# Designed miniproteins, single chains: the designs that were tried, part 15

Each design is a single chain, and the fold is of that chain. pLDDT is the mean over its residues in the fold that is shown.

## One batch from the design tools (miniprotein)

Design m489
Fold by ESMFold2-Fast:
Structure m489 (fold): chain A 83 residues (1-83)
Amino acid sequence: TTTATVSVSHTAVGVPATLVARAEAEDGDVGFGASMANAGETATATASVNVEGETTIKVTGEVVWADGRVETIDGPDIVVKAE
């Protein structure tokens, strides 16, 4: 078993924003992370999952702006091998 950590970043333009990152392993493990950025700053959220063998991790995110806007982020699929 190996722990894989993924990071998602987004820049808050004009207003503060909260970023939530989600990592889903094909074996069913799910990790979450959240970060907040002030206007003009970049939020980086990290999520960790446990993996066995060769596993694909699906990375997604959501940005919630202080003015009520919500944006979704699709990240790359990451393939890891656990020995």
Scores: mean pLDDT 78

Design m490
Fold by ESMFold2-Fast:
Parts: C-alpha cells; sequence; structure tokens
Structure m490 (fold): chain A 99 residues (1-99)
C-alpha cells in the first residue's frame, strides 16, 4: 500500500527526530493499513525498543523478520533506503493525523 509506505516513511523520520511515541503511532497506522508490510513491523519494534518497551519490541521484530524472510527482503537495507528519501508531501500531511 502506498499509504502504508507513507506512514512507514513518516515513522522513520520521526525516529530520527527522537519522537519515539509519534514514530510508534505512525508505524502502527501503517500496520493497520497493511499488516503484511515487514518494514512497518520493524519500525514499530525499533520505536518501542527506544521507548524501553523491550518485550513488545521483541515480539514485533520477530513478526517483521518472519514477513521479511517470506518476501526475501533485507529489513536494514529497506530502512536505510527510506531514510535517505526526503518526506513526500503525502507523508508530511499524515503528521497532522497523529495530533
Amino acid sequence: SAEALAWTQLAIHLLEEGRYEDAARAAQRAIELDPNFPLAWYVLSLALSLLGRYEEAEELFKKAEELAKERGIDLREELLALRRQPLTPEALALLEELA
């Protein structure tokens, strides 16, 4: 889903800004739109780990790894690729929905 990708990109950007709670919410929105999107689970796991919610983060990371393995995706490579892209106008507009 293009919308799930936009929420995931926003979540990554929020992680870089140290906005871990907002990043977790954005990643959760991506999962709600596409529960089979491995990057969304991975980004949520990272956000929760940075919030000290380690047990929840581990479960979500396991789900991300499972989905990524099924799809032949490298989660770290995909994360770094999205991190290098500027926020699209679509992803930036989604920030208002987190408020």
Scores: mean pLDDT 86

Design m491
Fold by ESMFold2-Fast:
Structure m491 (fold): chain A 83 residues (1-83)
Amino acid sequence: MTKEQIEEILGDFLKNYFEEKVPPELAKLRLEDAFESMGLKVLKIEIDEEKKKVVVEFENEKGEKYRAEAEYGEEVKVKVEKL
């Protein structure tokens, strides 16, 4: 897992959700599938429609928990923190 891989997945989610108006359940499923392909388990997805922000809490194969945040705008800003 790299920050760049997380940035790509969250960027795709924000584009699907806010630009392409993909149904929320399908957008979330695509995000979960992408995380699973990296050996990561999604624990929680939060969407802030006013701020155009997504927050994902996930767990790696070692049981370590992380939080990733991304905001839709001119530049996709991604922050990844260990919980």
Scores: mean pLDDT 79

Design m492
Fold by ESMFold2-Fast:
Structure m492 (fold): chain A 73 residues (1-73)
Amino acid sequence: SMEEKRKRVLELLNKAKEEFQKRIDEAISKGDMEKVKELQKKYEELLARIDDLFEQGKPVEEIEALVKEFLES
């Protein structure tokens, strides 16, 4: 259902937020401001692409694969 799809997407968004926040905090602690900027831009790109896939009615599995791609790169 669309309701279950929204819940799964929200779980993926929360996972992405937590992982990017952790990486950004680590970069800040190391004084690596270029890495902070890179991670912020990457997170913004991920959010935009998730919204795009969701609006296009793509399956949640495709959104999950996208999140994994961004977290592994």
Scores: mean pLDDT 87

Design m493
Fold by ESMFold2-Fast:
Structure m493 (fold): chain A 107 residues (1-107)
Amino acid sequence: HMHMLPEPKPGTKEQRDKAIELLKKAGYTEYAEAVKKDFDNNDYLGAVAHVVRYAVEHGDFELAREAIKLITGSEEYAKSILKAMALGYQDAGQEEKAARFREAAEK
């Protein structure tokens, strides 16, 4: 059983631009350019979500939490979203991905 988290408000262009800048600072310049190109259509939450997934897949759990905090404004909320994403991957039968998102939430 799990209490439903409130849905984040629609993302902003500033949040997307900050998420792209976080990727560049972490050395993921090529992927940062790809996110900028693919999400120049006002899907700002989608852009931040891609940054989070990329960071977790590369073991950069600090970058993942920092990117989610751009939307939530809260580290506690960022961890809650990572846990919710882990449950989603678990329900889809993607146990390895679920485990990585759980690690990102705890570390």
Scores: mean pLDDT 72

Design m494
Fold by ESMFold2-Fast:
Structure m494 (fold): chain A 73 residues (1-73)
Amino acid sequence: SEAVEAEIRKLLEEAKKALKEGNYQEAYSKIQDAYRRARAAYQAGLLSVEQYTQFMKEILDIGLDIGKAQVAK
């Protein structure tokens, strides 16, 4: 559903913003929220397999970026 997709995207954008600001705890919290919402929406039939896979990949990519940022300094 469009509303669910918009909510997940908002959480991912908030996570990216927190990461850029060096707020790793907030960034991680936001990707965890995005993960839970995407999973619940997929299980409820509100996301296609393609949409769910795309969100999972983006969540993983942000999570990896958080990890890299924490180690690089």
Scores: mean pLDDT 85

Design m495
Fold by ESMFold2-Fast:
Structure m495 (fold): chain A 104 residues (1-104)
Amino acid sequence: MIKLNQLARITTDRPPTKDDIKAALEQALKKRPELKRLLAITPESMKEDVLEAAKELGLEAVVFDSDKVSGEKILEESERLGRHLLLLVDPKNGTITVSEAEVV
């Protein structure tokens, strides 16, 4: 089971951008500066923006396509990463959520 603790949430009235993703990650890292690993679930179209934002913040990132990824894949990768940041991007609702994730 994955335990989640929400660290940051940004809501936009426009499609989310790389700067919005970076801002959400910076808010999360201010609360949990020790976390160095990122699992992101995002539309494939935003994968490069997420990878660039993560690189600028010194995070090791794994990105899954939100339309294709299974819960089993998310759990498997979360177990491999240990304690990490989980980024969820929902462009339809204009929301970006960053949580601390840990498998228990």
Scores: mean pLDDT 84

Design m496
Fold by ESMFold2-Fast:
Structure m496 (fold): chain A 95 residues (1-95)
Amino acid sequence: SEEAKKEALKILDEFYEKVREVATPEAQRVIDSRYPEIKEAIEKGDFDKARELLLEATREAVRIMREQGRYDEALKVAEIATEFLEKLDEIKKKE
């Protein structure tokens, strides 16, 4: 539904805002590089594709941050991603 897409785009923007406060510049570039594809998937109603793309980007960002010794920040990025995925799953149930 259009309402579900609008809610999903809102939580996507909240995800990006929260990640920017915590992520290293290198990790943020990885997350930011996937934004257009994730947004397009949501706009098409492909929430499973959006979920997959966000998980892939988050895993790579967490890997980079761990390699940088930023373990606490990497955990926070993973927690922010978990929050997004839980909210997205709730939106999918409302369809």
Scores: mean pLDDT 88

Design m497
Fold by ESMFold2-Fast:
Structure m497 (fold): chain A 94 residues (1-94)
Amino acid sequence: MEEEKEFRDPLTTAMAYAVAKAIAESSGGTASVERLPDGTYRIRVVTNEGRKEATATGVLYDEAGRPLATVTVRVNPSGLVEEIVSFERAPALP
């Protein structure tokens, strides 16, 4: 199945991307993230029939290549999030 969602907050986007990647890996599918011109992010996930435990990391970068947010999640074979392994947000710059 194919699903798309749009997000604005970097931490929420990184978490959604990590979940999408983990679900994609669990099912044997793919996931991607795209930054739109209005500053929102579009996450697309395509799933297949695979069912396995998977761990994935979603990282969002700024225009200089610095991480804005990083989230790692583990999902079970049913596609449910079992654990948020790590999450971090870049500190606000002055």
Scores: mean pLDDT 74

Design m498
Fold by ESMFold2-Fast:
Structure m498 (fold): chain A 76 residues (1-76)
Amino acid sequence: AVAVAAEAGLAEAATIKNAEARALLEALIRAQAAGDVAAAEALADQIQSLPAEQQQEALEAVGRGQARTAAALAAA
């Protein structure tokens, strides 16, 4: 489940055009998969400090990753 969520999230994060937003989201997904709560919270705060358009792109990627994770888990 955690590994499936990380794979789906990283695949969708790779579609983000802004390099900074992409790197922060990829780092956040990896920190969450590793169970590093402190790093995940710090990275989430950094994403929330990005300009609104970059935040929107990151949120859309997260939503797509969650949908892919749900579909993969339903297929299992």
Scores: mean pLDDT 77

Design m499
Fold by ESMFold2-Fast:
Structure m499 (fold): chain A 88 residues (1-88)
Amino acid sequence: MKEELDKGLAAVDRPLTPEEVLEQVREDFRKIFEELAKKYDEETLRRIAASIFVAEQIRVAAIYGKEADKLMPELERIFEEVLEEVLK
C-alpha cells in the first residue's frame, strides 16, 4: 500500500517509459470507466469517456512533445479495448 503509493510518487521524479505510460493509462481508463458505468447509462458513459480520451491525448502530447506521436495509436487502442471491456 505505502510502497505502491511511494512508487507512484517516485515516478513523478523521473520520466516514465512509453511502456510504463501505456500501462498506467490502461489502469486509469479502467478505473475511471468502471466508476462512470456505475453512475451513467452507456450513451452518457461513451460521451464522457471520449472527452477523457481527448484530455489524455492533450496531456501526453504536452509531456512528450514529438515522442507523443508514437504513443497516440497505442493510446487509442487501449481506450477502445478498456471501453468495450467495461461495457460488456
Scores: mean pLDDT 74

Design m500
Fold by ESMFold2-Fast:
Structure m500 (fold): chain A 91 residues (1-91)
Amino acid sequence: SMLSPEKAIELLERAIRLVEEAIRRLGEPSLRLEVALGVLRIVLGLVKLVNEDIPSSLVTRALELALEALREEGAPEEILRELERLIEEAK
């Protein structure tokens, strides 16, 4: 399936906010979360530059990797559940 650029941007921006919140709540440096955040920002920039429908698998994979990073850092369950909801919206 395909996502509109508007929907892809919405999902990526929401995921970025969730990772930023997890970093704030962690209270200590996490290279894993900083890398995940950086990659989400790069993907967001590329989606904006392309500005066309993109494969949903590209967005879901980016979100799934961010979710894995959050799980490994023990992010709050509410943040994990919200990101899981974004992945389902991207399918």
Scores: mean pLDDT 89

Design m501
Fold by ESMFold2-Fast:
Structure m501 (fold): chain A 73 residues (1-73)
Amino acid sequence: PVEMTPEQLELVEKKILEAMLKSAQSEEERKRILERFKAGREKGEIAITPLTVSEDISVEEALEIIKKAKEKR
């Protein structure tokens, strides 16, 4: 079992944010996404769970990112 470090979680969050921004069709929608992520980050409540909702990012892809980040260290 791989435990997520803050650095690995940050990489996963960045990947989710990029996918969400890429799918955004307007500047208003992009602002909404950014505000939501900022609020979640300040609370420290953002987790890997949102990946299961994303069409472009799967939990398996997130796990690969985490594994690669850990291996680089």
Scores: mean pLDDT 56

Design m502
Fold by ESMFold2-Fast:
Structure m502 (fold): chain A 92 residues (1-92)
Amino acid sequence: EEQEKAREEAVRILKRTAEIFKSVGADEMAKYAEEAAELVKTKEITRDLGIRIIALSLIAVGMQVSKELGLDPERDKKGGIEAAKSLVEYLK
């Protein structure tokens, strides 16, 4: 029961993270976040996996806030792509 709810919440967080990436033009990161949302449906939500999801979500929010402040959201693109790829690879 607790793990089922954790998986459902992880899917919601990753889908929301993908929408935020799309809103700032980070289409590559959005695609990896969407892939992670699909892969996580069959995985146990461990502390390590949770931390990786949190890290990717924080990158997305940081880019959104940067855009709202008139800063260059692309500055974090390289790190964001690697973080998103690492999460997908971890889930495989």
Scores: mean pLDDT 81

Design m503
Fold by ESMFold2-Fast:
Structure m503 (fold): chain A 93 residues (1-93)
Amino acid sequence: SSDVERAKEALTRAATRLLGLLPDASPEAQERLRELVVRIVELAGGIRSKEEAKEALTEVAKELRSLLPDVSPEVQKRIQEIIQELQKVIDSL
């Protein structure tokens, strides 16, 4: 479905953007970002319905929010932009 495809594209974009943050992140933050990227890829691959799409996007947004206190202000700002993009997709499903 188009909703499932749109959700998978949003998750793939989020994963790519998080990988782009690695050079600017501390070693501890790099490990957490890599773990989250793996999680995002796994979740995206498992989406079969609009309901599963909403659940996956919501879970990723929640995990991104949980990382905010443990990363630099510059990385926080970029993660917040990713969260906002994911939330817009959730709200449009």
Scores: mean pLDDT 87

Design m504
Fold by ESMFold2-Fast:
Structure m504 (fold): chain A 85 residues (1-85)
Amino acid sequence: MAAAKEAVARIRALVEEARRALEAGRLEEARRLFLEAVELSREMAREALEREAEVAGLSEEQIEEIERRLEEEVREARRLIEELL
């Protein structure tokens, strides 16, 4: 719980730093920070999935489907960041 709260705060801090870099015209820094926020979000979502899978008794097929959707969302987010910045 505390660790998840800290991770969310860190993601928010990275996004705010990226926004400030973008406003300052530092496009490469903004791109890097947004990509770091996406990657940290992916790691946190993966860790949450592993915990929920153990607690909720998710099947291997259900875990694979959730992981597939997570990877698709991460891929799309990275694509948008790389194309726009």
Scores: mean pLDDT 77

Design m505
Fold by ESMFold2-Fast:
Structure m505 (fold): chain A 79 residues (1-79)
Amino acid sequence: GPELQGAGDVLEGAAEEAKRLGHTGISEGLRKAAQAFRKGDADGGAEYLRTAAENHRKEGSDSAAKGLEQGAERLRAMA
């Protein structure tokens, strides 16, 4: 619904910021998550967020990874 579309807008902004910081893999994952949520695909969007979280962990950002994992669960529950 509108909630998933709003989440898509937030994630697109986060993807642009990740790209500016040089995190291209994270940026691509966040962009794909945004597109999935905008189309109402909560499961697909959550899966892309989980992939972005794994990339954050590989770069040493465990707190950012945990935030994305929690966000994915919340958005999946809102679908």
Scores: mean pLDDT 76

Design m506
Fold by ESMFold2-Fast:
Structure m506 (fold): chain A 80 residues (1-80)
Amino acid sequence: SAAYRQAVIDYLRQLIAAYEERAAASTDPREKELLLREAAVLQELLARLEANPDASDEEIEQWLREAALQIEALRAEAEA
């Protein structure tokens, strides 16, 4: 639905801003790099949503799952 898509876009914008703010405040270079990489995944998802106004709720859910897995992989790599 258009309402669902807009809610996801609004949430992603808030989340990206929070990640960028945390990265700017961080004094740990590794934490800063991880936060910026996570923000980049979310920015790519946001751009995809904005480019596809006719995306179904199912497609949006799939893209959200893909982004979550990418973030999990980045965190796992950072802990190794």
Scores: mean pLDDT 89

Design m507
Fold by ESMFold2-Fast:
Structure m507 (fold): chain A 73 residues (1-73)
Amino acid sequence: SAIERHPEYQAFVEAREAAMAAELARYRELLAQGKISEAEYRAAAERLRAQIPVDIAKFGNEVLPKLVAEKLA
C-alpha cells in the first residue's frame, strides 16, 4: 500500500518496535526482581503489542498527512 512505501512510516514502525522491546525488557527486570508475576508480565507484553497497531493507525491518520504537507510546502 501507499503508506508502507514511505520511509517515515518504516522509521516510525521500527522506532515503535524498539520502544516496545525496551519496555518489555523493563518488565522482564521487574519479573526477575519478583516485583511482578509471570501473568502480569504476559499481560504487559500483550498490551504493548496491541499498542503498536494503534500507534501506527494514529501515525497514518494524524502524523503522516502533516509530514506530507510539510514536505510539499
Scores: mean pLDDT 75

Design m508
Fold by ESMFold2-Fast:
Structure m508 (fold): chain A 112 residues (1-112)
Amino acid sequence: SLDDEFQQAKNMVLSLLQSLGATVATAQQTLQQLKAEIEKLTDELNDEELKEKAQSLMKKAEELLPKAVAALENDDSSQEALDTLVQFNNTLLSILVLKKEMEKKVKEKKES
């Protein structure tokens, strides 16, 4: 059911935020901290393609965040709320994958 899918998406987002040391109330602060960390990594790598990809993903996450927070706080089990939570979760996961890739490249550059 839509309610079951919404609760699953909600639990995925809450679990992901918790893995970052965040709550729904601190999600904006955590996203801004993640943005600052990624900007440092892109500056160190001096890779324009990675920078553009990171900026695109961060912009998408920042645009989705207030809608995702509203969906979580109001238990809005609408299709739009479900789609927002799924998109937010997938965008945040993509950011974390990109961050891990950039951290690996920074380490390899320092070992060379």
Scores: mean pLDDT 87

Design m509
Fold by ESMFold2-Fast:
Structure m509 (fold): chain A 93 residues (1-93)
Amino acid sequence: MEEELIELIHTDPKLAAEKLLELAASGVHAEKLKEILIKAGFSEEKAEAIAQLLEAGGLTVEELTDILTGKKEIKPSELSPAVQALVEAVNRV
């Protein structure tokens, strides 16, 4: 499962987005989603921000695909105050 998802993030980001949203909806915690994203090559800071957005809900497949491919910046307003500060630090670099 994890190996397949890591491969999909690089080969089919849209399908990877669909699978990440399924995992979040089935109760997989942000911590586990963060681990998968780090293994896929995202920085710890970006992986944490994406995992928190997945846990919060409200992401579309299209929005998550754009985040995974770097076409969209992560919006700080969509995160908890603690994770919002982390995302702001990442976006400054």
Scores: mean pLDDT 70

Design m510
Fold by ESMFold2-Fast:
Structure m510 (fold): chain A 90 residues (1-90)
Amino acid sequence: DELDEALKRFLEAVRNENVEEVKKLLESGYASIQTLVARVQELNDRNGDDEDFERLAKGFNLSVSDVRELAEFIRKHPEIGELARKLLGL
């Protein structure tokens, strides 16, 4: 599945703090990845709790660890959350 492979590559780029690869994968047009980033940015903005991160992780079939690593990455690179919102027309 192209989406599953793209999501795996996206999460690996996040863990490696490869900002350019993360931007490239967001711009590749996978609405699910863009939506994941936008929702994580929303949780960061409202200081979401452990249950919020668990629900988001379950919705995307991800580990809570993957979602928390993405949340930290977006905090370090706020342009990524902004890019995802822009690509979704938000």
Scores: mean pLDDT 84

Design m511
Fold by ESMFold2-Fast:
Structure m511 (fold): chain A 88 residues (1-88)
Amino acid sequence: MIEERIRELEEEVRRLEEEAKKDSSKKPDLAEQLLRLGFAYALAGKYDEAIEYAQRAKELYEEANDKEGVARAETLIKSIKFMKERLG
């Protein structure tokens, strides 16, 4: 179920947050998992939480000067906002 997938992704994010505190090279991996978690929350209809995770991922990509990562995060945020307005 989607709730189990969210729990697994939250555990991965928590682990990567601790690793990123010790090693900044883990920040891109953290950003990727935050995008996945945002997408999973969107599938669960938790749009505000989905936007928060996608925004955190965008900030990490901006810090890394990863223009492609920023674009992916912005696209996800726009998609979630569209879903919230249309379905909510």
Scores: mean pLDDT 84

Design m512
Fold by ESMFold2-Fast:
Structure m512 (fold): chain A 77 residues (1-77)
Amino acid sequence: MKEREEKLLEEAEEARKTMDLDETEERAWKLVLEYIEQGVPLPVAQALAAVELGYANWSEEEIKKKLAELKEKAEKA
């Protein structure tokens, strides 16, 4: 379990050196939303997104707020 998380963090850290942080954040937000819709709990989805960003530290409240907005927009239209 822990070993898999460490490997993912190492890969994310290496990728971070090459990737644009803002662009990665946008992709990570979509990834978090997709995981949440699949039934993955917020803290796990946030950790997976942090791996993609490398050292990303998003608050659960910020994630919840943005996901709620996106979900409402999808339901409306």
Scores: mean pLDDT 59

Design m513
Fold by ESMFold2-Fast:
Structure m513 (fold): chain A 71 residues (1-71)
Amino acid sequence: MDGAVEALVTLAEQGLDAEELGSAAVSIALAYGLDVKTARELGEKLKRMLEEGEKPEEVARRIGEEIERAR
């Protein structure tokens, strides 16, 4: 079940900005049972990757995979 990857990639495809995707990543990580610190670190990592010019869909997939692996 790749629910975090699917959710984040779908939001990225809808054109959410770095702040919106970062907040979504935190919420999804918490929903998947990750602790608050880990969830915040993943959201910050996602925002940094987008600010560095990486493609939103690729960033969303990588962060979603990290959420799935941490569980």
Scores: mean pLDDT 82

Design m514
Fold by ESMFold2-Fast:
Structure m514 (fold): chain A 84 residues (1-84)
Amino acid sequence: MEEEKARELAEELRELRLEVIELARKFLEAGETDEEKLREALKPIEKRVEELREKMKEIPPELLQKAGKEASKEIEEETRELQE
């Protein structure tokens, strides 16, 4: 059931990226640009990234590669069809 784990990891990655963006937005909105505070706030996220990387290590790399290539190919294919 590696496909199920891959989907769960993809969802976690998406949530993580959204959290990073939201954190950065909040800091900018508050006018906070202190590198120390940003690093401290990012520590929990970095830890979760490490955990995610360990979990991804258990997933066949070809599944991750295929998903990435398919997404890129699909977008590029749509754009090229419209331009032709």
Scores: mean pLDDT 66

Design m515
Fold by ESMFold2-Fast:
Structure m515 (fold): chain A 98 residues (1-98)
Amino acid sequence: STKLVSLATGTALNLIGAATSSLIGNVEGAKKSVESARLSLDRLREASKEAEPEVGRESFAIVAKAARNAAELSKDEEVKEELRELAREAEEEARRLA
């Protein structure tokens, strides 16, 4: 079950990467990182189906917090909006498993 938390942590690092790209004015790179994070979130959704609900919930909570922090740190409004949407989706998944 440590596999899910590791996957969530990796996704969180990619989300921080999106914020970093946005901060230096690389909007294209930021959008690509958001797309990669969305793909990782889909993988996390699939992996969570076979996991204990508690581990799934913790994993989605990690992603949600990272996405919220990335949105706050980003400069580009379009990137901020995409990151807030990702955070909301992850928060909803965590809540569903409660």
Scores: mean pLDDT 84

Design m516
Fold by ESMFold2-Fast:
Structure m516 (fold): chain A 77 residues (1-77)
Amino acid sequence: MRFTLTVELEDGSSEEQKKEAEEKIKEILGDHYVGSEIDGKTITVDIEAPDLETAAELARRVHEELPLARSVTLEPA
């Protein structure tokens, strides 16, 4: 199943910090990572997971392991 993570970054994040955050997200998600796009203060991430429970655990890990993440929202794609 496909899901979308919307990762809102802290105000004042540089373009370099946003790219580093995107690379960190790729590392956290591993084989579940499909693609991502940086738009302003938001990183939109497409993931593939077998169920909502797995997708929610991945969203939780991204939020916990990414200090610049103000919020992480999970939606079915």
Scores: mean pLDDT 84

Design m517
Fold by ESMFold2-Fast:
Structure m517 (fold): chain A 69 residues (1-69)
Amino acid sequence: VKLDKELLAEEIKRLGGVSEEKAEEAAEIIVNESPDGKVTKEITEKAAKVAGVSPETIEKAVVRALLLS
């Protein structure tokens, strides 16, 4: 199953309390590097820095987006 970028951005926004633009930037990094949702620690940390959230928030958002996809 392909990870849905819009669902991932919504979950990052919801869990991280960040803007849509930052959530979309982080979601784009994750989907481009790990479209199946098997995100490495390096990708998680990169996306977290872009969105201004914790790596744990990114991990939770990916799991939730996969469940909703």
Scores: mean pLDDT 81

Design m518
Fold by ESMFold2-Fast:
Structure m518 (fold): chain A 95 residues (1-95)
Amino acid sequence: MEEEEKRLEEMRKKAEELSKKLEEVLKELEKNNPKAAKYVKEALEYLKKSGDEEALLIAKGMFVEAYYNSESDEEIEEIAKKLLEEAKKLEELAK
């Protein structure tokens, strides 16, 4: 049905928009908090290896939201570290 095609296209657009926002956030983090940027990049790598596209999308959205709502560099670093730990657990469960 045409509705299925529209749903898939909408999901792809949202995923692409989210990926662009995350890329922008990562560029900012590399300048201001390179340690947090490293944790996020490693977490995304583990999530990609898990094959769970939904978990990857959720993680990207959650981190982008956390970045804009965080009050300190220390807070965002802890969030990034927790994301990495959860990503590692997800990959381990997928194997």
Scores: mean pLDDT 77

Design m519
Fold by ESMFold2-Fast:
Structure m519 (fold): chain A 62 residues (1-62)
Amino acid sequence: SQQASQLAHQKLPPDVAQQLSQAVQQGDLQTADELIRQAVEQGLISEEQGHELSRLVNQGVD
């Protein structure tokens, strides 16, 4: 979704944001969820921000 892409670009490093955008675009929600989880575990985003990104991703694609 557009909102997930915007939040990812604001909070995640460019390479991670790009990988997340590609996973969502391809419908690979498993990879998208794993990327979000790893970002939270690495401290790149908060647990709350990770939950928000996961929610937006799972609401659908473009």
Scores: mean pLDDT 74

Design m520
Fold by ESMFold2-Fast:
Structure m520 (fold): chain A 84 residues (1-84)
Amino acid sequence: MTVEEIKAVIREEFKKKGLELLSLELVEENDEYYYFKVVIKGDVPLSTIQELVNAIGQKLGTNVSFGLISNNSEKTEFLLAVKK
């Protein structure tokens, strides 16, 4: 799978949930994973992020996980790890 295919799936799943994606950047790549920094508008529950991560993983047919960076009333930032 390519970075552009992964980004397309991420954008589609966010759109389905009605979440505003402010930023989506590939920040790191190694032999096992692609790492994306994701920034979304507003304070988004971790349960909603987990549902999105699960949906993305199902669409890509691989393991996808996230780590929360920050969360406040204006934005939610997290790191998304997509297994190659």
Scores: mean pLDDT 86

Design m521
Fold by ESMFold2-Fast:
Structure m521 (fold): chain A 62 residues (1-62)
Amino acid sequence: MELTPEKLAELIVALLPAGFRDLPEEEQRAYIRALAARVGKHYGLSEETVEEAAELALRRAR
């Protein structure tokens, strides 16, 4: 299956550490963006796809 923003977001959420929801919003956003960028680079995804996945992951992590 092609790695869509939704699938990348699902993978990011699965990789989040215990206690992630207890972090301030700005720290949650920074963490997810950093993780999305690293995973996206590994799979050769566009910056737009990575940013969309990060936003989806942030919403799902709440």
Scores: mean pLDDT 78

Design m522
Fold by ESMFold2-Fast:
Structure m522 (fold): chain A 110 residues (1-110)
Amino acid sequence: KEEILKKLREAIEKAEEAIELIKKSDMSEDDKEQFISGMEQIKKDLEELAKKLEEGKLSNEEVAERLRTIILLLENLLKEMGDKLSPEIQKKLKELIELLKEALELAEKE
């Protein structure tokens, strides 16, 4: 539980860092709005997951299912927008996905 929460909090920080990098990027305003909207939703989903897990309201199976959904949304966002993203932003998103996959592995082993 505590290790999963730590990884979720680190993932939220990386999501915020990715949003800030996108705001400072040379992407078109339309592409920035689309990507920021997607990332803000992912950040919100991670914050809700962390809160419910901290409150003891989720089983390990429910945590794993929510993490699988968030990972899929991130991978789809990276697939759709990846060619428009700088290597720095792509690296940050891959690090975020890796943190969430580590959290998923912990939830599945408990």
Scores: mean pLDDT 83

